# Designs tried in a protein design run: designed miniproteins, single chains, continued (2). Part 84

Each design is a single chain, and the fold is of that chain. pLDDT is the mean over its residues in the fold that is shown.

## One batch from the design tools (miniprotein)

Design m6895
Fold by ESMFold2-Fast:
Structure m6895 (fold): chain A 97 residues (1-97)
Amino acid sequence: MARTLKAKVVGGVKNLADLKVGDVVELELEDGTRATFTVTSVSTDAAGNTLASGNATFEDGAVGGAGLLATSKDEAVVATSAGPLDPAGPAGAPGPV
């Protein structure tokens, strides 16, 4: 399920404006859900907001691609494309079935 929720930083990095590829951010969503966000891409908006893309792992076990918009050093808006837990596969998909 796709979601867009406010999030507060509770661990990992101390400042969302200093996000780098490979950083891990621990978030508490407005929904009450805890999530671990691993940064795979970072950019900055014209307004000075930090934008990050990566993977979010939720405490309920859901894992999916996520985007993060930092609204302050400790707060962000997180948008996720929720999917089922992706099993850790060593190889890519073997084509269509």
Scores: mean pLDDT 68

Design m6896
Fold by ESMFold2-Fast:
Structure m6896 (fold): chain A 80 residues (1-80)
Amino acid sequence: AMAERVAQAVEDTAVNVLGVDPETAKRIAERVKAFLEANPDATPEEIRQAAYDAALEEGVTPEQAKLIGDTAALAYRALR
């Protein structure tokens, strides 16, 4: 549930706030979910970095990737 909720927050922010293509946003969210499922004890900083890297790999701008990373870390902290 936590990984899914963090991934949903990332997808929603990417599409609705940053104007990222829905298919691209879904791929970023799937990567974030996979990272969290593989790393259940990850820190908010590690989640931020993983989301940032996933976003860059999917072709969004560094500025958008930073906001996506920040969103993932904030959502993760809120769910603890």
Scores: mean pLDDT 87

Design m6897
Fold by ESMFold2-Fast:
Structure m6897 (fold): chain A 68 residues (1-68)
Amino acid sequence: MSREQVQALIDDAQAEVDWLSGVVPQDVVDRLRGMVDEAQKLLDAGKLDEAVQTLMDFFRFRVDVLNS
């Protein structure tokens, strides 16, 4: 996966967190934002594999939240 593809996934994740704000509990929003921020920091450091892993953890947690 390229840097540009990972950045697009981070951008999509950020938009999703913004949409979930006010829909799910604030502690859930804070955790999701923390994951997006961590993925961005890892991408900025050139750690693409770690950024992708963080995004995978984000998407798994988000699915669990939306199914509860």
Scores: mean pLDDT 82

Design m6898
Fold by ESMFold2-Fast:
Structure m6898 (fold): chain A 60 residues (1-60)
Amino acid sequence: SQATLRAVVGLLAREGLLTPAQAKRAVDAIAAGLTDLSELARIIGVPRSTLSRARRRVLA
């Protein structure tokens, strides 16, 4: 869901794992309707595994 992707981006930004530019691109893409984790990883330039681990932490 978009709410889950927003929570993942927020977690990674708080942990210092995203630059401000990467965080902005992520927020803009989610606001534009992005719901796919792999596509988000491609857009912001981080490994999908990083987002997958963050999603597991958010959903725990």
Scores: mean pLDDT 82

Design m6899
Fold by ESMFold2-Fast:
Structure m6899 (fold): chain A 73 residues (1-73)
Amino acid sequence: SVDDIRRKILAALGWSEERPDEELLKLLSLFDKDGDGTLSRAELDEFIARYGLDLSEAEKEELIAWIARLAAE
């Protein structure tokens, strides 16, 4: 689930689970080279590698979809 993926990311960053999603989105936006509010697979892979995350292909797709929904708000 997105909640499990979010928890993995926050733990890797040393952030509190209570931290707003908008702050996580701001961090992810540093990897969004186009600034279009959507993260490509290549940009996501850079983020994953930088923070030593272990995400399945399905979790990566779920995360990209979640980021796109947040950016559209």
Scores: mean pLDDT 75

Design m6900
Fold by ESMFold2-Fast:
Structure m6900 (fold): chain A 68 residues (1-68)
Amino acid sequence: MKYTIVNGVPVVVTFDKEEYERLLAEGAEVLYENDKFKILRHRGVYYVFADNEEAAKEGLKKLEELLK
């Protein structure tokens, strides 16, 4: 798990499927999804769930576009 800031917004990057499933169980909103990464929002915090570091970079770029 990594913590970062995108356009002044706190973002959590995770590669852990159990963390992803926990967020969904807690009612996290899916903003974007593809085969490589998922972007979630839960209680004002954005999450990027990704298969690997390269997928996480693409997810963060996508999130930056969504936050414009």
Scores: mean pLDDT 83

Design m6901
Fold by ESMFold2-Fast:
Structure m6901 (fold): chain A 65 residues (1-65)
Amino acid sequence: SMAEEIARRFEAHSALLKEAGGTLRLEGGEVTITLKNSSRESAVVATAVAIEAIAAGLKARIIDE
């Protein structure tokens, strides 16, 4: 199903985000992505995760600390 495909893409992007030094939290229908010392690479991955979350009907936030 489309929901299963979106979930798989979200998991893949979440793994890439962790490798890029970001963290992800899903709580109350909102995905919070936290980047420390964001790079172009981590920003691109964070944006992809945020888009997938919104496509899945969630809210998304990106925080640069």
Scores: mean pLDDT 71

Design m6902
Fold by ESMFold2-Fast:
Structure m6902 (fold): chain A 73 residues (1-73)
Amino acid sequence: MEMWKKDAEEGLKRLPELLKELKEAVENNDVAKSTGLILAIIGTLISVEKAEASEEEIKKAREALEEARKLLK
C-alpha cells in the first residue's frame, strides 16, 4: 500500500499546520475552509490506519482529530 504510506507520512508532517489553519478558519467563520481542513485531518487518520503505521503515529492522527473537534465547539 505505497499510496497510503506516502499520504500518511505527508499528512502526519502537516498535522500541526492543518490544526493551526483550522483554528484560524473557525475564528474567521470560514465554513468551506474549515470543512476542507477537517476532511484533510480525517484523511490523514485513514491513511495512517491503512498504512498500518506505528501506534505513536496513529495516536498523533487521532489526537489531531480530537483537537479539531474541540476547535469546532
Scores: mean pLDDT 77

Design m6903
Fold by ESMFold2-Fast:
Structure m6903 (fold): chain A 96 residues (1-96)
Amino acid sequence: SQQEIVDAYNLLLRMAGLPLVTSVPADFVVENAEDPAVREFLIQLQAMYGMPQDGKYDDNAKLAIKMWQKKNGLKEDGKLDAEALLKLKELYEEKK
């Protein structure tokens, strides 16, 4: 649902210490780290795979995203979409 996507996006904003939002598009797709929530997700992924935690959407970050997508049964395209955000929220809810 839209609310689940918003909640997932706000999870990343909370980890980055940033103000929360009330909406994101249902067809949300991000291919770069200019978005602060995407930067925080990249930092979390880089930490998980023992990479430098710079939050940049470079070739190493794309590799980390693809490895995470493969592990979670998602398409290995290196992009962050609404499905990826929902999977991230699911994993953090299971961990806590």
Scores: mean pLDDT 74

Design m6904
Fold by ESMFold2-Fast:
Structure m6904 (fold): chain A 86 residues (1-86)
Amino acid sequence: MEEELKKRVEEGVKQALADLKEMTKNPEDYSDEELVQAVRRLLGLVEKYKELLEPYLPELVAAVEALNKARPSPEIAEIAERLKSL
């Protein structure tokens, strides 16, 4: 059961990374609200499963920072800083 939870959480973070990379490549296809909601969902996963997701944290921070560079937002920048503080 715990191994299944770990696999689901890791699959979820890999999907979130793929979604953020797609949003960074095509930022004009997404609203500001959609982008902020996507990064907030990622932050929520990391906060709940910090120990499981610690190895992915540098890549997650880099992905959120890349999105903020492609489409600057104070909310996305704040979430990137919160991920760094975890």
Scores: mean pLDDT 81

Design m6905
Fold by ESMFold2-Fast:
Structure m6905 (fold): chain A 84 residues (1-84)
Amino acid sequence: MEEELLERRLAAYARGLAISAINKVFKAAKQSPEKAKEVMKEGIETLERLAKLAEDMGFQRSAEAAREAIDKLVEEGKKLLEEI
């Protein structure tokens, strides 16, 4: 029970990190493309670390959510960079 709740919360946390990272990329893109790329890379690295931690803990659904969050961050980040 508690483990299932923790897994779901970790998945929600990963989605929140992606949204936060996308917002940071958007703000950075208004300053420079280089800064936007740096912020996007940092967000991806954070989510990759979270995915690995979730896998190590046996929380496969959380790991999948973190990888989906990475895909969303990359997709939205590329669109924001193309608008520069």
Scores: mean pLDDT 81

Design m6906
Fold by ESMFold2-Fast:
Structure m6906 (fold): chain A 74 residues (1-74)
Amino acid sequence: SSLEKQIQEELERAKELLSKSTNPTAIAMLNTAIDLLKYALDDESLSETQRLFLLTVAKGMIELAERLIERERE
């Protein structure tokens, strides 16, 4: 499904950012986002609405972490 593809794409993005990050706050946010995305992908009992909620929260954390990392570059 398109939702599963979005979850997998965001999971890949979060893992890539995590591998390159040295900022403790960004690392904490990315680890939390990864956990939420894994839960959304792995738990078959979750509704579409619940998966979308988890994806939305995780996307927000990933985006904020990415901006935080980018703003530290001169």
Scores: mean pLDDT 85

Design m6907
Fold by ESMFold2-Fast:
Structure m6907 (fold): chain A 119 residues (1-119)
Amino acid sequence: MLQITQSPSEVTVKEGGSATLSGTVSGVDITSYGVEWWFERPGEPPVVVGGINVATGTTVIDPRYEGRVTLSADPANQTVYVTLSNLQLEDTGTYYFVLVNPSTGESFFGEGTKLTVLK
């Protein structure tokens, strides 16, 4: 059974700080999939932050986040990390781990990590 676990469930950071979020996959080989991180502000549709090819470690970061976001994979533990730096109040929202089937385009969303940025 495919399962995605995100950690932490919630995190609070001061403006200008950094946060590292993770997603772990069970039930399938993560190296056969793409992984994306998506961001949702309250009342707005989700937007892509970036993606990683787990097998190669190749990353693509959305230009809005370039220089502020790092993606890394740990294939042995079926985990992908996103590190967000220089956090702004506008970065407050829910961050989703998204597992993407490269053959079908089917996407599987984790439950989300709630990030709160304080002044």
Scores: mean pLDDT 87

Design m6908
Fold by ESMFold2-Fast:
Structure m6908 (fold): chain A 59 residues (1-59)
Amino acid sequence: SMEEALRRAEERGQAHQPAIKKVNEAAELAKAGRLDEARALMRELGMDDAEAEANIRHA
């Protein structure tokens, strides 16, 4: 349907899958104690330090 095609286009336009993958990788790095690497990955997603720290704390 047109609505379904539009939804998929929006998901691609928002870099949905790459963003999720990087967030998951950053969470794994944080669990391993590699906090600097986790922050670097979050920054590539456009997150600031405060947002990155929040995600690390919830990892």
Scores: mean pLDDT 66

Design m6909
Fold by ESMFold2-Fast:
Structure m6909 (fold): chain A 90 residues (1-90)
Amino acid sequence: SSKLVEIMKKINEKVLEAIKKMYELGFPQEIIDEVEELAEKANELVLNKEPVEEIIKVIDEIIELLEKYAGDNPEIKEIIEELRKLREQL
């Protein structure tokens, strides 16, 4: 749906902001790679018109990974909160 595509575009923008911040803050490349791989997986599910529930699961995995490794950083914490709000709109 057009709503799903619009929300996913916003989610992708926030994930890219998180990745950029993680690079600037010197986070391990392995963690950044995991976030990028999950983001790619979510977009593949959108492209293939998979159920929204499967897309939400991958977004939740991105949020959990960011919280686990970077949730103590105030800027990344703000991005996580924005991602949670966007996820609720799916």
Scores: mean pLDDT 87

Design m6910
Fold by ESMFold2-Fast:
Structure m6910 (fold): chain A 88 residues (1-88)
Amino acid sequence: ARERAEELRREAEEKEELARWLRELAARARAREDDEARRAELEAWAREHEEAIVKEMRENGWNLLEYAEKLEEEARRLRREAEELLRE
C-alpha cells in the first residue's frame, strides 16, 4: 500500500510541475516580458516537450491553460487516492 501511495504522490507532483510550466508559458506568451533569458528557457522547454504537449491538447481539444487545469485536477485526484491508501 505504501509503495503505491508513494507512486501516486510522485505522479501528482510531476503533473503539478508540468501544469506550472504550462501556466507560465501561457502567461509569458500574453505578457511582454523584459526577461529574454527566461523566455528563451521556456521556449526551449516547450520545444523539447512539444510532441507530448501537442498530442494531449490535440486529442482532447485543450489549449495550454485547459491542459494545465486538467493536470491540476488529475493531481488532486491522485493525492486523494494516495491518502486513502495510507488509511488502509
Scores: mean pLDDT 70

Design m6911
Fold by ESMFold2-Fast:
Structure m6911 (fold): chain A 90 residues (1-90)
Amino acid sequence: EELEKKAREAGDRTLAAVEAGRRQFDIVVEVDGKYEIFGVGVPRDMTAEEARAAVDKAIADAEKLLGGKVHPISREARDRAVALLAEREA
């Protein structure tokens, strides 16, 4: 339940950031039994599709480096954020 709450919060932050013109996707990381939200920046020269792949790579790298469990935001929130990035690029 706490994880679900943090995942929704991270999704909302991602959508708000993209709407404000920031290229950022948030993730939830489990560290010492607590869930924390971290931002993942995406280069401006990437397409929305490339941004999705970059976020997936950053999630994998974060899990390896932090030693915690990394939980992505929902697929629905990610798809919406990618669509907003595509609209802004057009």
Scores: mean pLDDT 68

Design m6912
Fold by ESMFold2-Fast:
Structure m6912 (fold): chain A 56 residues (1-56)
Amino acid sequence: TDSILAEIRRKMRELERVNRLMRDPSLSVDDRRRLLDEGVRITREILKLNLKAQES
């Protein structure tokens, strides 16, 4: 409970930061694409951790 939930919360905070950065209209197209890819990766990691926690 401690380790997995702490990691999920850490990843959720990372995702929130990525989403905030993506709302900046001054971002280059390349930076925006990179942030989109990063957000997708973090989301998938959160889903995997959540499923792993449910297997307990």
Scores: mean pLDDT 82

Design m6913
Fold by ESMFold2-Fast:
Structure m6913 (fold): chain A 82 residues (1-82)
Amino acid sequence: AEELARLWEELLEAIEAGEPLERLEELLEELRKKARELEPALRAAIAEVGPAHAAALAAARSDEERRAVYLAGMRRLLELAG
């Protein structure tokens, strides 16, 4: 639980600090590796948000758009999970 919270905090900090997109993708991959350890509510939220997030990310044409997609995805996930 603490490990997942730490990774989410690191991702949010990296987004806010304007870190390179490669750094954001690495942190997101670490979060995905922890998906199996999430509570049922968080797992359900990920299943709902994931496909739309992946589609939006694939449609993004710039680093600014991809960053906005990450922020929107994280916000939506938090709204659904708690």
Scores: mean pLDDT 69

Design m6914
Fold by ESMFold2-Fast:
Structure m6914 (fold): chain A 58 residues (1-58)
Amino acid sequence: SGGSLVSYVVEEGDTLESIFEKYGLDLAKYKEKVKALNSLKSDELKPGQVLMIPTNEP
């Protein structure tokens, strides 16, 4: 058990899927939670955008 948030700066070509794979997160399970945490209205990301990504969540 252990919840942590990491600040990630979106790079050109990044998607929520690729970022989630990097942090070992289940896309289907955590996508809506991450969007809510970051006030995202869509799955579209912009380079230079900062996202708060939860880590170590099963």
Scores: mean pLDDT 76

Design m6915
Fold by ESMFold2-Fast:
Formats: C-alpha cells, structure tokens, sequence
Structure m6915 (fold): chain A 83 residues (1-83)
C-alpha cells in the first residue's frame, strides 16, 4: 500500500530525532494522509507520523510539516473511519 509505506517511512524519519528527519517525516506523513483516505489504518499511521514529526521539530518548518501531516491523517480518518 502506497500510503502506508509513506507513513511508515515518515514515522521512521521523525523518530531519528533530527530536524531534517522531522521535516522529511512530516512531508511524507502529509503525502500519506492525502493518499490513505480509503483506509483508516493508513490515515492513523499518517497522523502518528505527523505528530511525531511536529514533536521532534527543531524549527518552524519542521513543526509546520508535522502539523500538515497530522491534519492530512485526521482528514483520512474522518473520510474512511467515520462510518
């Protein structure tokens, strides 16, 4: 699954504890959330990756990227998990 792979990569990048990892993790999480609207598990993974990226962010760009990822994940969960 494309969205799941992106979310897992994003989460792994975010967990590195680096500013670069947080930025890339958030970006991947945002992409995963946009693609994962058909599967609540993918949406949840994208949300978790985005939250980890925001939490680990060293600057405003990392925080913004992580927040975007989290919002994309929430959107996917609402679309696929609200039934």
Amino acid sequence: MEARRLAEEGLEKAKTGTGEGAREGGRLAAEAGSLGIDDPEEGRLALEAGLEAAKSAQDGKGAASGTAGALSGIGALIQSGSG
Scores: mean pLDDT 69

Design m6916
Fold by ESMFold2-Fast:
Structure m6916 (fold): chain A 90 residues (1-90)
Amino acid sequence: LEKLEKLLEALARLARALGMDELALELDVEAGILRIMRALGVELSEEKKKEILELIRRAEREARERLREAPTEEGLEAWREYERVVEELS
C-alpha cells in the first residue's frame, strides 16, 4: 500500500512537470485515497490493486510519450527523479 502510494505521488510530480495537469490530478486523488485507507487500517483489495497498477502503467506510458514528443529540461529532470523512486521501491 505505502509503496503504491509513493509511486503514485512520484508519477503525479512527473505528470505535473510535463504539463499533464489532468493526469497529475487523477494520480494525486488516487494517492490520497490510499493514504486515507492506510490511516484507517483498511486493506487494499486485489481488484483495487490491479486497477492502481493499470493506472500506473498508463500514466508511465503517457508521460514517456509526452516527453518523447516535447522534451524539456524540467521534464527530463522529473523523469530521472521518477526513475530513482522506482529503483528505490524495487
Scores: mean pLDDT 84

Design m6917
Fold by ESMFold2-Fast:
Structure m6917 (fold): chain A 110 residues (1-110)
Amino acid sequence: SLKDMAEEIDGMIEDLKRVKKLVEELAKKGKIDLAREVAILFLERIIEVQKYLLKKSKDEEVKKALEELIRKNEEALEFLKNTKDVEGILERLEEILEELERVKAIVEKA
């Protein structure tokens, strides 16, 4: 249902906030490779969940929003795999957070 989908997206938002904080804390300790790995593994997981939600969606506006979200997250994942810049990683995680909030609003309005 759309309510269940909104709850799944809210879970992704809350998990991403926790991951972002963990990435910041690891970076402050000089554990840059581990910070990057945590961000990559999290993003790979949420992309798979987003693909599952897309397959279950019946609403055209929600499908379009999820397709755009998946594309942006896949681009972010490619960036994370090829970067050593922690500031860039944190900026990409913030962009994903904003995009998840946008998609949640679309799902709640549908």
Scores: mean pLDDT 87

Design m6918
Fold by ESMFold2-Fast:
Structure m6918 (fold): chain A 68 residues (1-68)
Amino acid sequence: SLDDEIDVGVIEVAAAVALTAYRNTGDKEGALAFLDRLEKRASTLPNPQARAEALKIIDDARAEIEKA
């Protein structure tokens, strides 16, 4: 459970960094490409609940970028 919490936390930080970079640079394509790579990694998490939580974090970040 702790390892799953750390994995989700790492994805949350990575997604936040992508959003911050997008807000500072306006590079929408680069930010979305980064989130696509992050999603591929999140989909390999062994715990279904942790995987779902990580994917939701990525989807929320993607929606925030796409609405701009």
Scores: mean pLDDT 82

Design m6919
Fold by ESMFold2-Fast:
Structure m6919 (fold): chain A 115 residues (1-115)
Amino acid sequence: MKAIEKFKEKLKELGVKEEELEEIEKIVEEGKIKELIEKANENNTEEELRKVTIAILLGELKKLEEAPEELQKHALEVAPPILEETIKALEKSNPLLAKIAEAALESYEILKEEL
């Protein structure tokens, strides 16, 4: 899965530890993203916000690769503009989250080329 592989590579380049990525992947695979979001909402730390952001983006990419082509095309039209606006909003307040969103945007571009 080229899009997911590129997203993970970019996250490692941004300094996300391999152990943290494996933990996030396990949370996504076990369907525990909701529990991660609840914990982040309770404590609202930058580390938990980063983990939630990566988990949501990774989970959406995984769902999108397995989705019907019509749903993939629709998501690929609506998600990139939302990510671009999110990146602009985060650039000054949280540069790391902005770069994580940019990595997801690059992964959407790869997925779009495969359709």
Scores: mean pLDDT 77

Design m6920
Fold by ESMFold2-Fast:
Structure m6920 (fold): chain A 85 residues (1-85)
Amino acid sequence: SMMDEFDEQVSKLEFEAIARLLEAIRAGEDPEAAARRELAVFQKRFRELAEKYNIPEEEAEKMLARLEAGFREFARVLEAAARAR
């Protein structure tokens, strides 16, 4: 279904953002700066994807808020791990 395709595309977008964040940190970029940049890219791409799949704006923003919270928590864990070394 269209919703299953949307969910698959969102999952790909999340994994791409995480992969880019990890690669940036491995390359020696500041974790906080990398996380802020990748979150901004994710937000933009998610909104474009939601528009493409005709997701209602209210539903899309609720989904984005949840995804953003998860991404920020993941970035926080990575930053803490980097500082502990």
Scores: mean pLDDT 82

Design m6921
Fold by ESMFold2-Fast:
Structure m6921 (fold): chain A 63 residues (1-63)
Amino acid sequence: GPAALARTRQAAAEMVEILKAGDYEGAVEASRRVGQAMAELGDPEGAKDVERAFVESAREAAR
């Protein structure tokens, strides 16, 4: 519903800020929260893609 969409968007925005700060651990945790929220919206494949993409980006930024 609209509340789940709003939470997903907020979590994604927070994850982007964490990535910009170079916080790999925080980015991975935020990525999992976004993935969980997207799965609750009924998009498990999109959730996996988001989680994978952000983990990869965070790993590149941190290493």
Scores: mean pLDDT 70

Design m6922
Fold by ESMFold2-Fast:
Structure m6922 (fold): chain A 83 residues (1-83)
Amino acid sequence: SRAAELEELAERAGLSEEELREIVARALAEVLGVPVETLLAMDEAQYQQFLDQLKASHSDAELQAMLQAIYDAVKAELERRIA
């Protein structure tokens, strides 16, 4: 349901896949306290390795909290762009 909500908001905002990727990367960078440029410079393999390392370094509860914060930040940015 959350993924479907974000897809609807992205479509209404008229965003490309690249623009949506940038918004997600910015939200992830803010939640993790890393420079967004680091995430945007990653290829698909590097990004998957980064996510696997996050899963290995955090509990399920911590991962769920981070995922919620990322979804909330992405949703807020998409709503801002529609307005």
Scores: mean pLDDT 79

Design m6923
Fold by ESMFold2-Fast:
Structure m6923 (fold): chain A 90 residues (1-90)
Amino acid sequence: SEEELVKKAKELVLEAIRALREERYAKALELLTEALELLLKLEELSEEAKKLLEVIRESLEELLKKAREAGVPEELLEELREALEELEEK
C-alpha cells in the first residue's frame, strides 16, 4: 500500500515540523528519519512523495541550523548530517 506509506510519512513530517517549532530537536530528527525510511520503501516515487522528500530535506536543513545554534550534542548533529547526505543521493 504505497498510498498508506505516503500518508504515514506525511503525518510524521507534520509532527516533525511541530516538534521543531517546540525546539524538540531529537524528536524532530526521529520523526523526519522515520518519514524518510517509509518513502525509501516505495519502488517508484509519486509526485506527492517527491514533494514530501523536498519538505523533509528543507526541514532537516532548518533542524541542523537551529540545533547548532542551541548547542545540542554533537551526536545529534552527526545524525542530522547523515540524513541530509542520504537525501542528496536521491
Scores: mean pLDDT 79

Design m6924
Fold by ESMFold2-Fast:
Structure m6924 (fold): chain A 96 residues (1-96)
Amino acid sequence: AKEKAEKFKEKAAAAKTLEELEKILKEAKKEAESSSIEDAKLILEGVAEGVLEAAEALSEEESKKLMKLAREKLEEAIASVVEAEEKKRLEKLLKE
């Protein structure tokens, strides 16, 4: 989990274009959805930190676009992870 989080942070920080960052955000979302909620939090925090570092290297206009895109993608990822955990919890209760 920590290794994946660090990998996504490094990838996002090293990204030079909005297209690369969007791809990294999509990859992080997929990894988070297939992970435990604790691991998903680490992955999403890692990619968010990397995005903040990448934003500092961009123009003000590109930085604003990146932050909006990242916020939207991260909110979608959080919602997907929470929904997956709630489904697992309900399935476990139904097996009693």
Scores: mean pLDDT 76

Design m6925
Fold by ESMFold2-Fast:
Structure m6925 (fold): chain A 116 residues (1-116)
Amino acid sequence: MNPEQQRFTKVIGLASEIYEIIKRLGADAPNVFSELLGEEVEEPLDEKSQEALKEIKKLIERAKTEDGLSEGDIYLALSIALGLVITDKMIEGSDEEVIERLIEQNKRAMELAKKA
């Protein structure tokens, strides 16, 4: 199997798992992604968002240690997960301000992936 194809599949898998954790726990997606992108959040995360962040950080560590994903691969996975969350929020008719914040976070995730 092509190593490039294996890496691509692992990136997509990580993105899907991140999205499902956020959805399952009903976490505050913008605040969770702010923490994952290394941005400060003005208010403490709620319990659901803290639990989501803890689970996601464990997945990222496993992806780095067991799957051999680079820092750039992790930011690509975060960008894909953000795209899934944005799509879900648009379908749900969520607040436009929330959707715009997620779009800006996705742009940042892509910039971080390019720098890594």
Scores: mean pLDDT 85

Design m6926
Fold by ESMFold2-Fast:
Structure m6926 (fold): chain A 58 residues (1-58)
Amino acid sequence: GMRPVSQDEINQINQQIADQVRAELARRGTPLDPAERDALNTRVVQQQNQRIKELEEA
């Protein structure tokens, strides 16, 4: 069966994704429009789910 992922591991994943997003936004230098924000939110959720799944399957 899959390994359970701890809350600390989830928090670390969320922090790493947040750091990466901040770096991307800083590099961009311009604010997101609503469509870009929706796309970014979707991408963040997909990245969180994918990384959690990879840890559970490791």
Scores: mean pLDDT 78

Design m6927
Fold by ESMFold2-Fast:
Structure m6927 (fold): chain A 76 residues (1-76)
Amino acid sequence: DDAVKGLQQVAELARQGKGEEAARLAEETAERVRDSDPAVADGAEGVARLARQGKFEEAAEAADQLVAFIRGRQAE
């Protein structure tokens, strides 16, 4: 749940227009999961890029989609 929790917070920060904070948390999340889940790490780096470009709605949507992807894999 660490990646899910981090990405949910990234989406909230992006929706608040806090692009630098959102990007920083997304990068931190990517580094934390890089060894265990490279696909999620790559997705989180993409979210960070969107947030840094000022594409806050796209960054929030990408983070939400990544959370859904993780939850879909964890559902029995």
Scores: mean pLDDT 83

Design m6928
Fold by ESMFold2-Fast:
Structure m6928 (fold): chain A 87 residues (1-87)
Amino acid sequence: SREEKHEEAITKLDAIFAMALQLEKDGAPESRIRELFEQGLKLAKENELPLEEFLKIIEDAIKKAEEEGLSRVVELLREMKKEAEEL
C-alpha cells in the first residue's frame, strides 16, 4: 500500500542519515557522505514521499547533527534540503 511504502522509505532515510552522522564521526571522506545523501534524494523521489514530510526528516537530521557538532554533515544536509525543494 501507499502507507506501507511511505513508512519503509522513512525508515530507510533515517538509516541513511544515521550512517552519514557516523561517517563524519569516523572521519570518512565527504564524497562518501554525499553519495549517501544522493541515495536519500533518489529514495524520496522514487517512493513519492510528500515534500513537506521529506523536508521535516532532513530538518530533524540537521538538528541532530548540530547537537553533535558535526559541521560537515550539517552543511551537506542544508545542501540536500535545497535540492529536495527543487524536486
Scores: mean pLDDT 85

Design m6929
Fold by ESMFold2-Fast:
Structure m6929 (fold): chain A 68 residues (1-68)
Amino acid sequence: SFTDLSNEELVALARERWKTMSVEELEKQIAALEEIIADVGASLPELAATLRRIIEEARRLIEEKRRE
């Protein structure tokens, strides 16, 4: 998709920000994003897909922090 570049850029920026957050803070961010997906996902499936990608990156970072 032509939006993949901006999505990749957004994920990279979010990852840098998330490195300074605790696991609890990251889990709270994931919960908020999942709530948005639940609310608007059926109406905005492309946005929901982008948010799911962001959530997966946050989950990967949580696992990295847990393995440290």
Scores: mean pLDDT 74

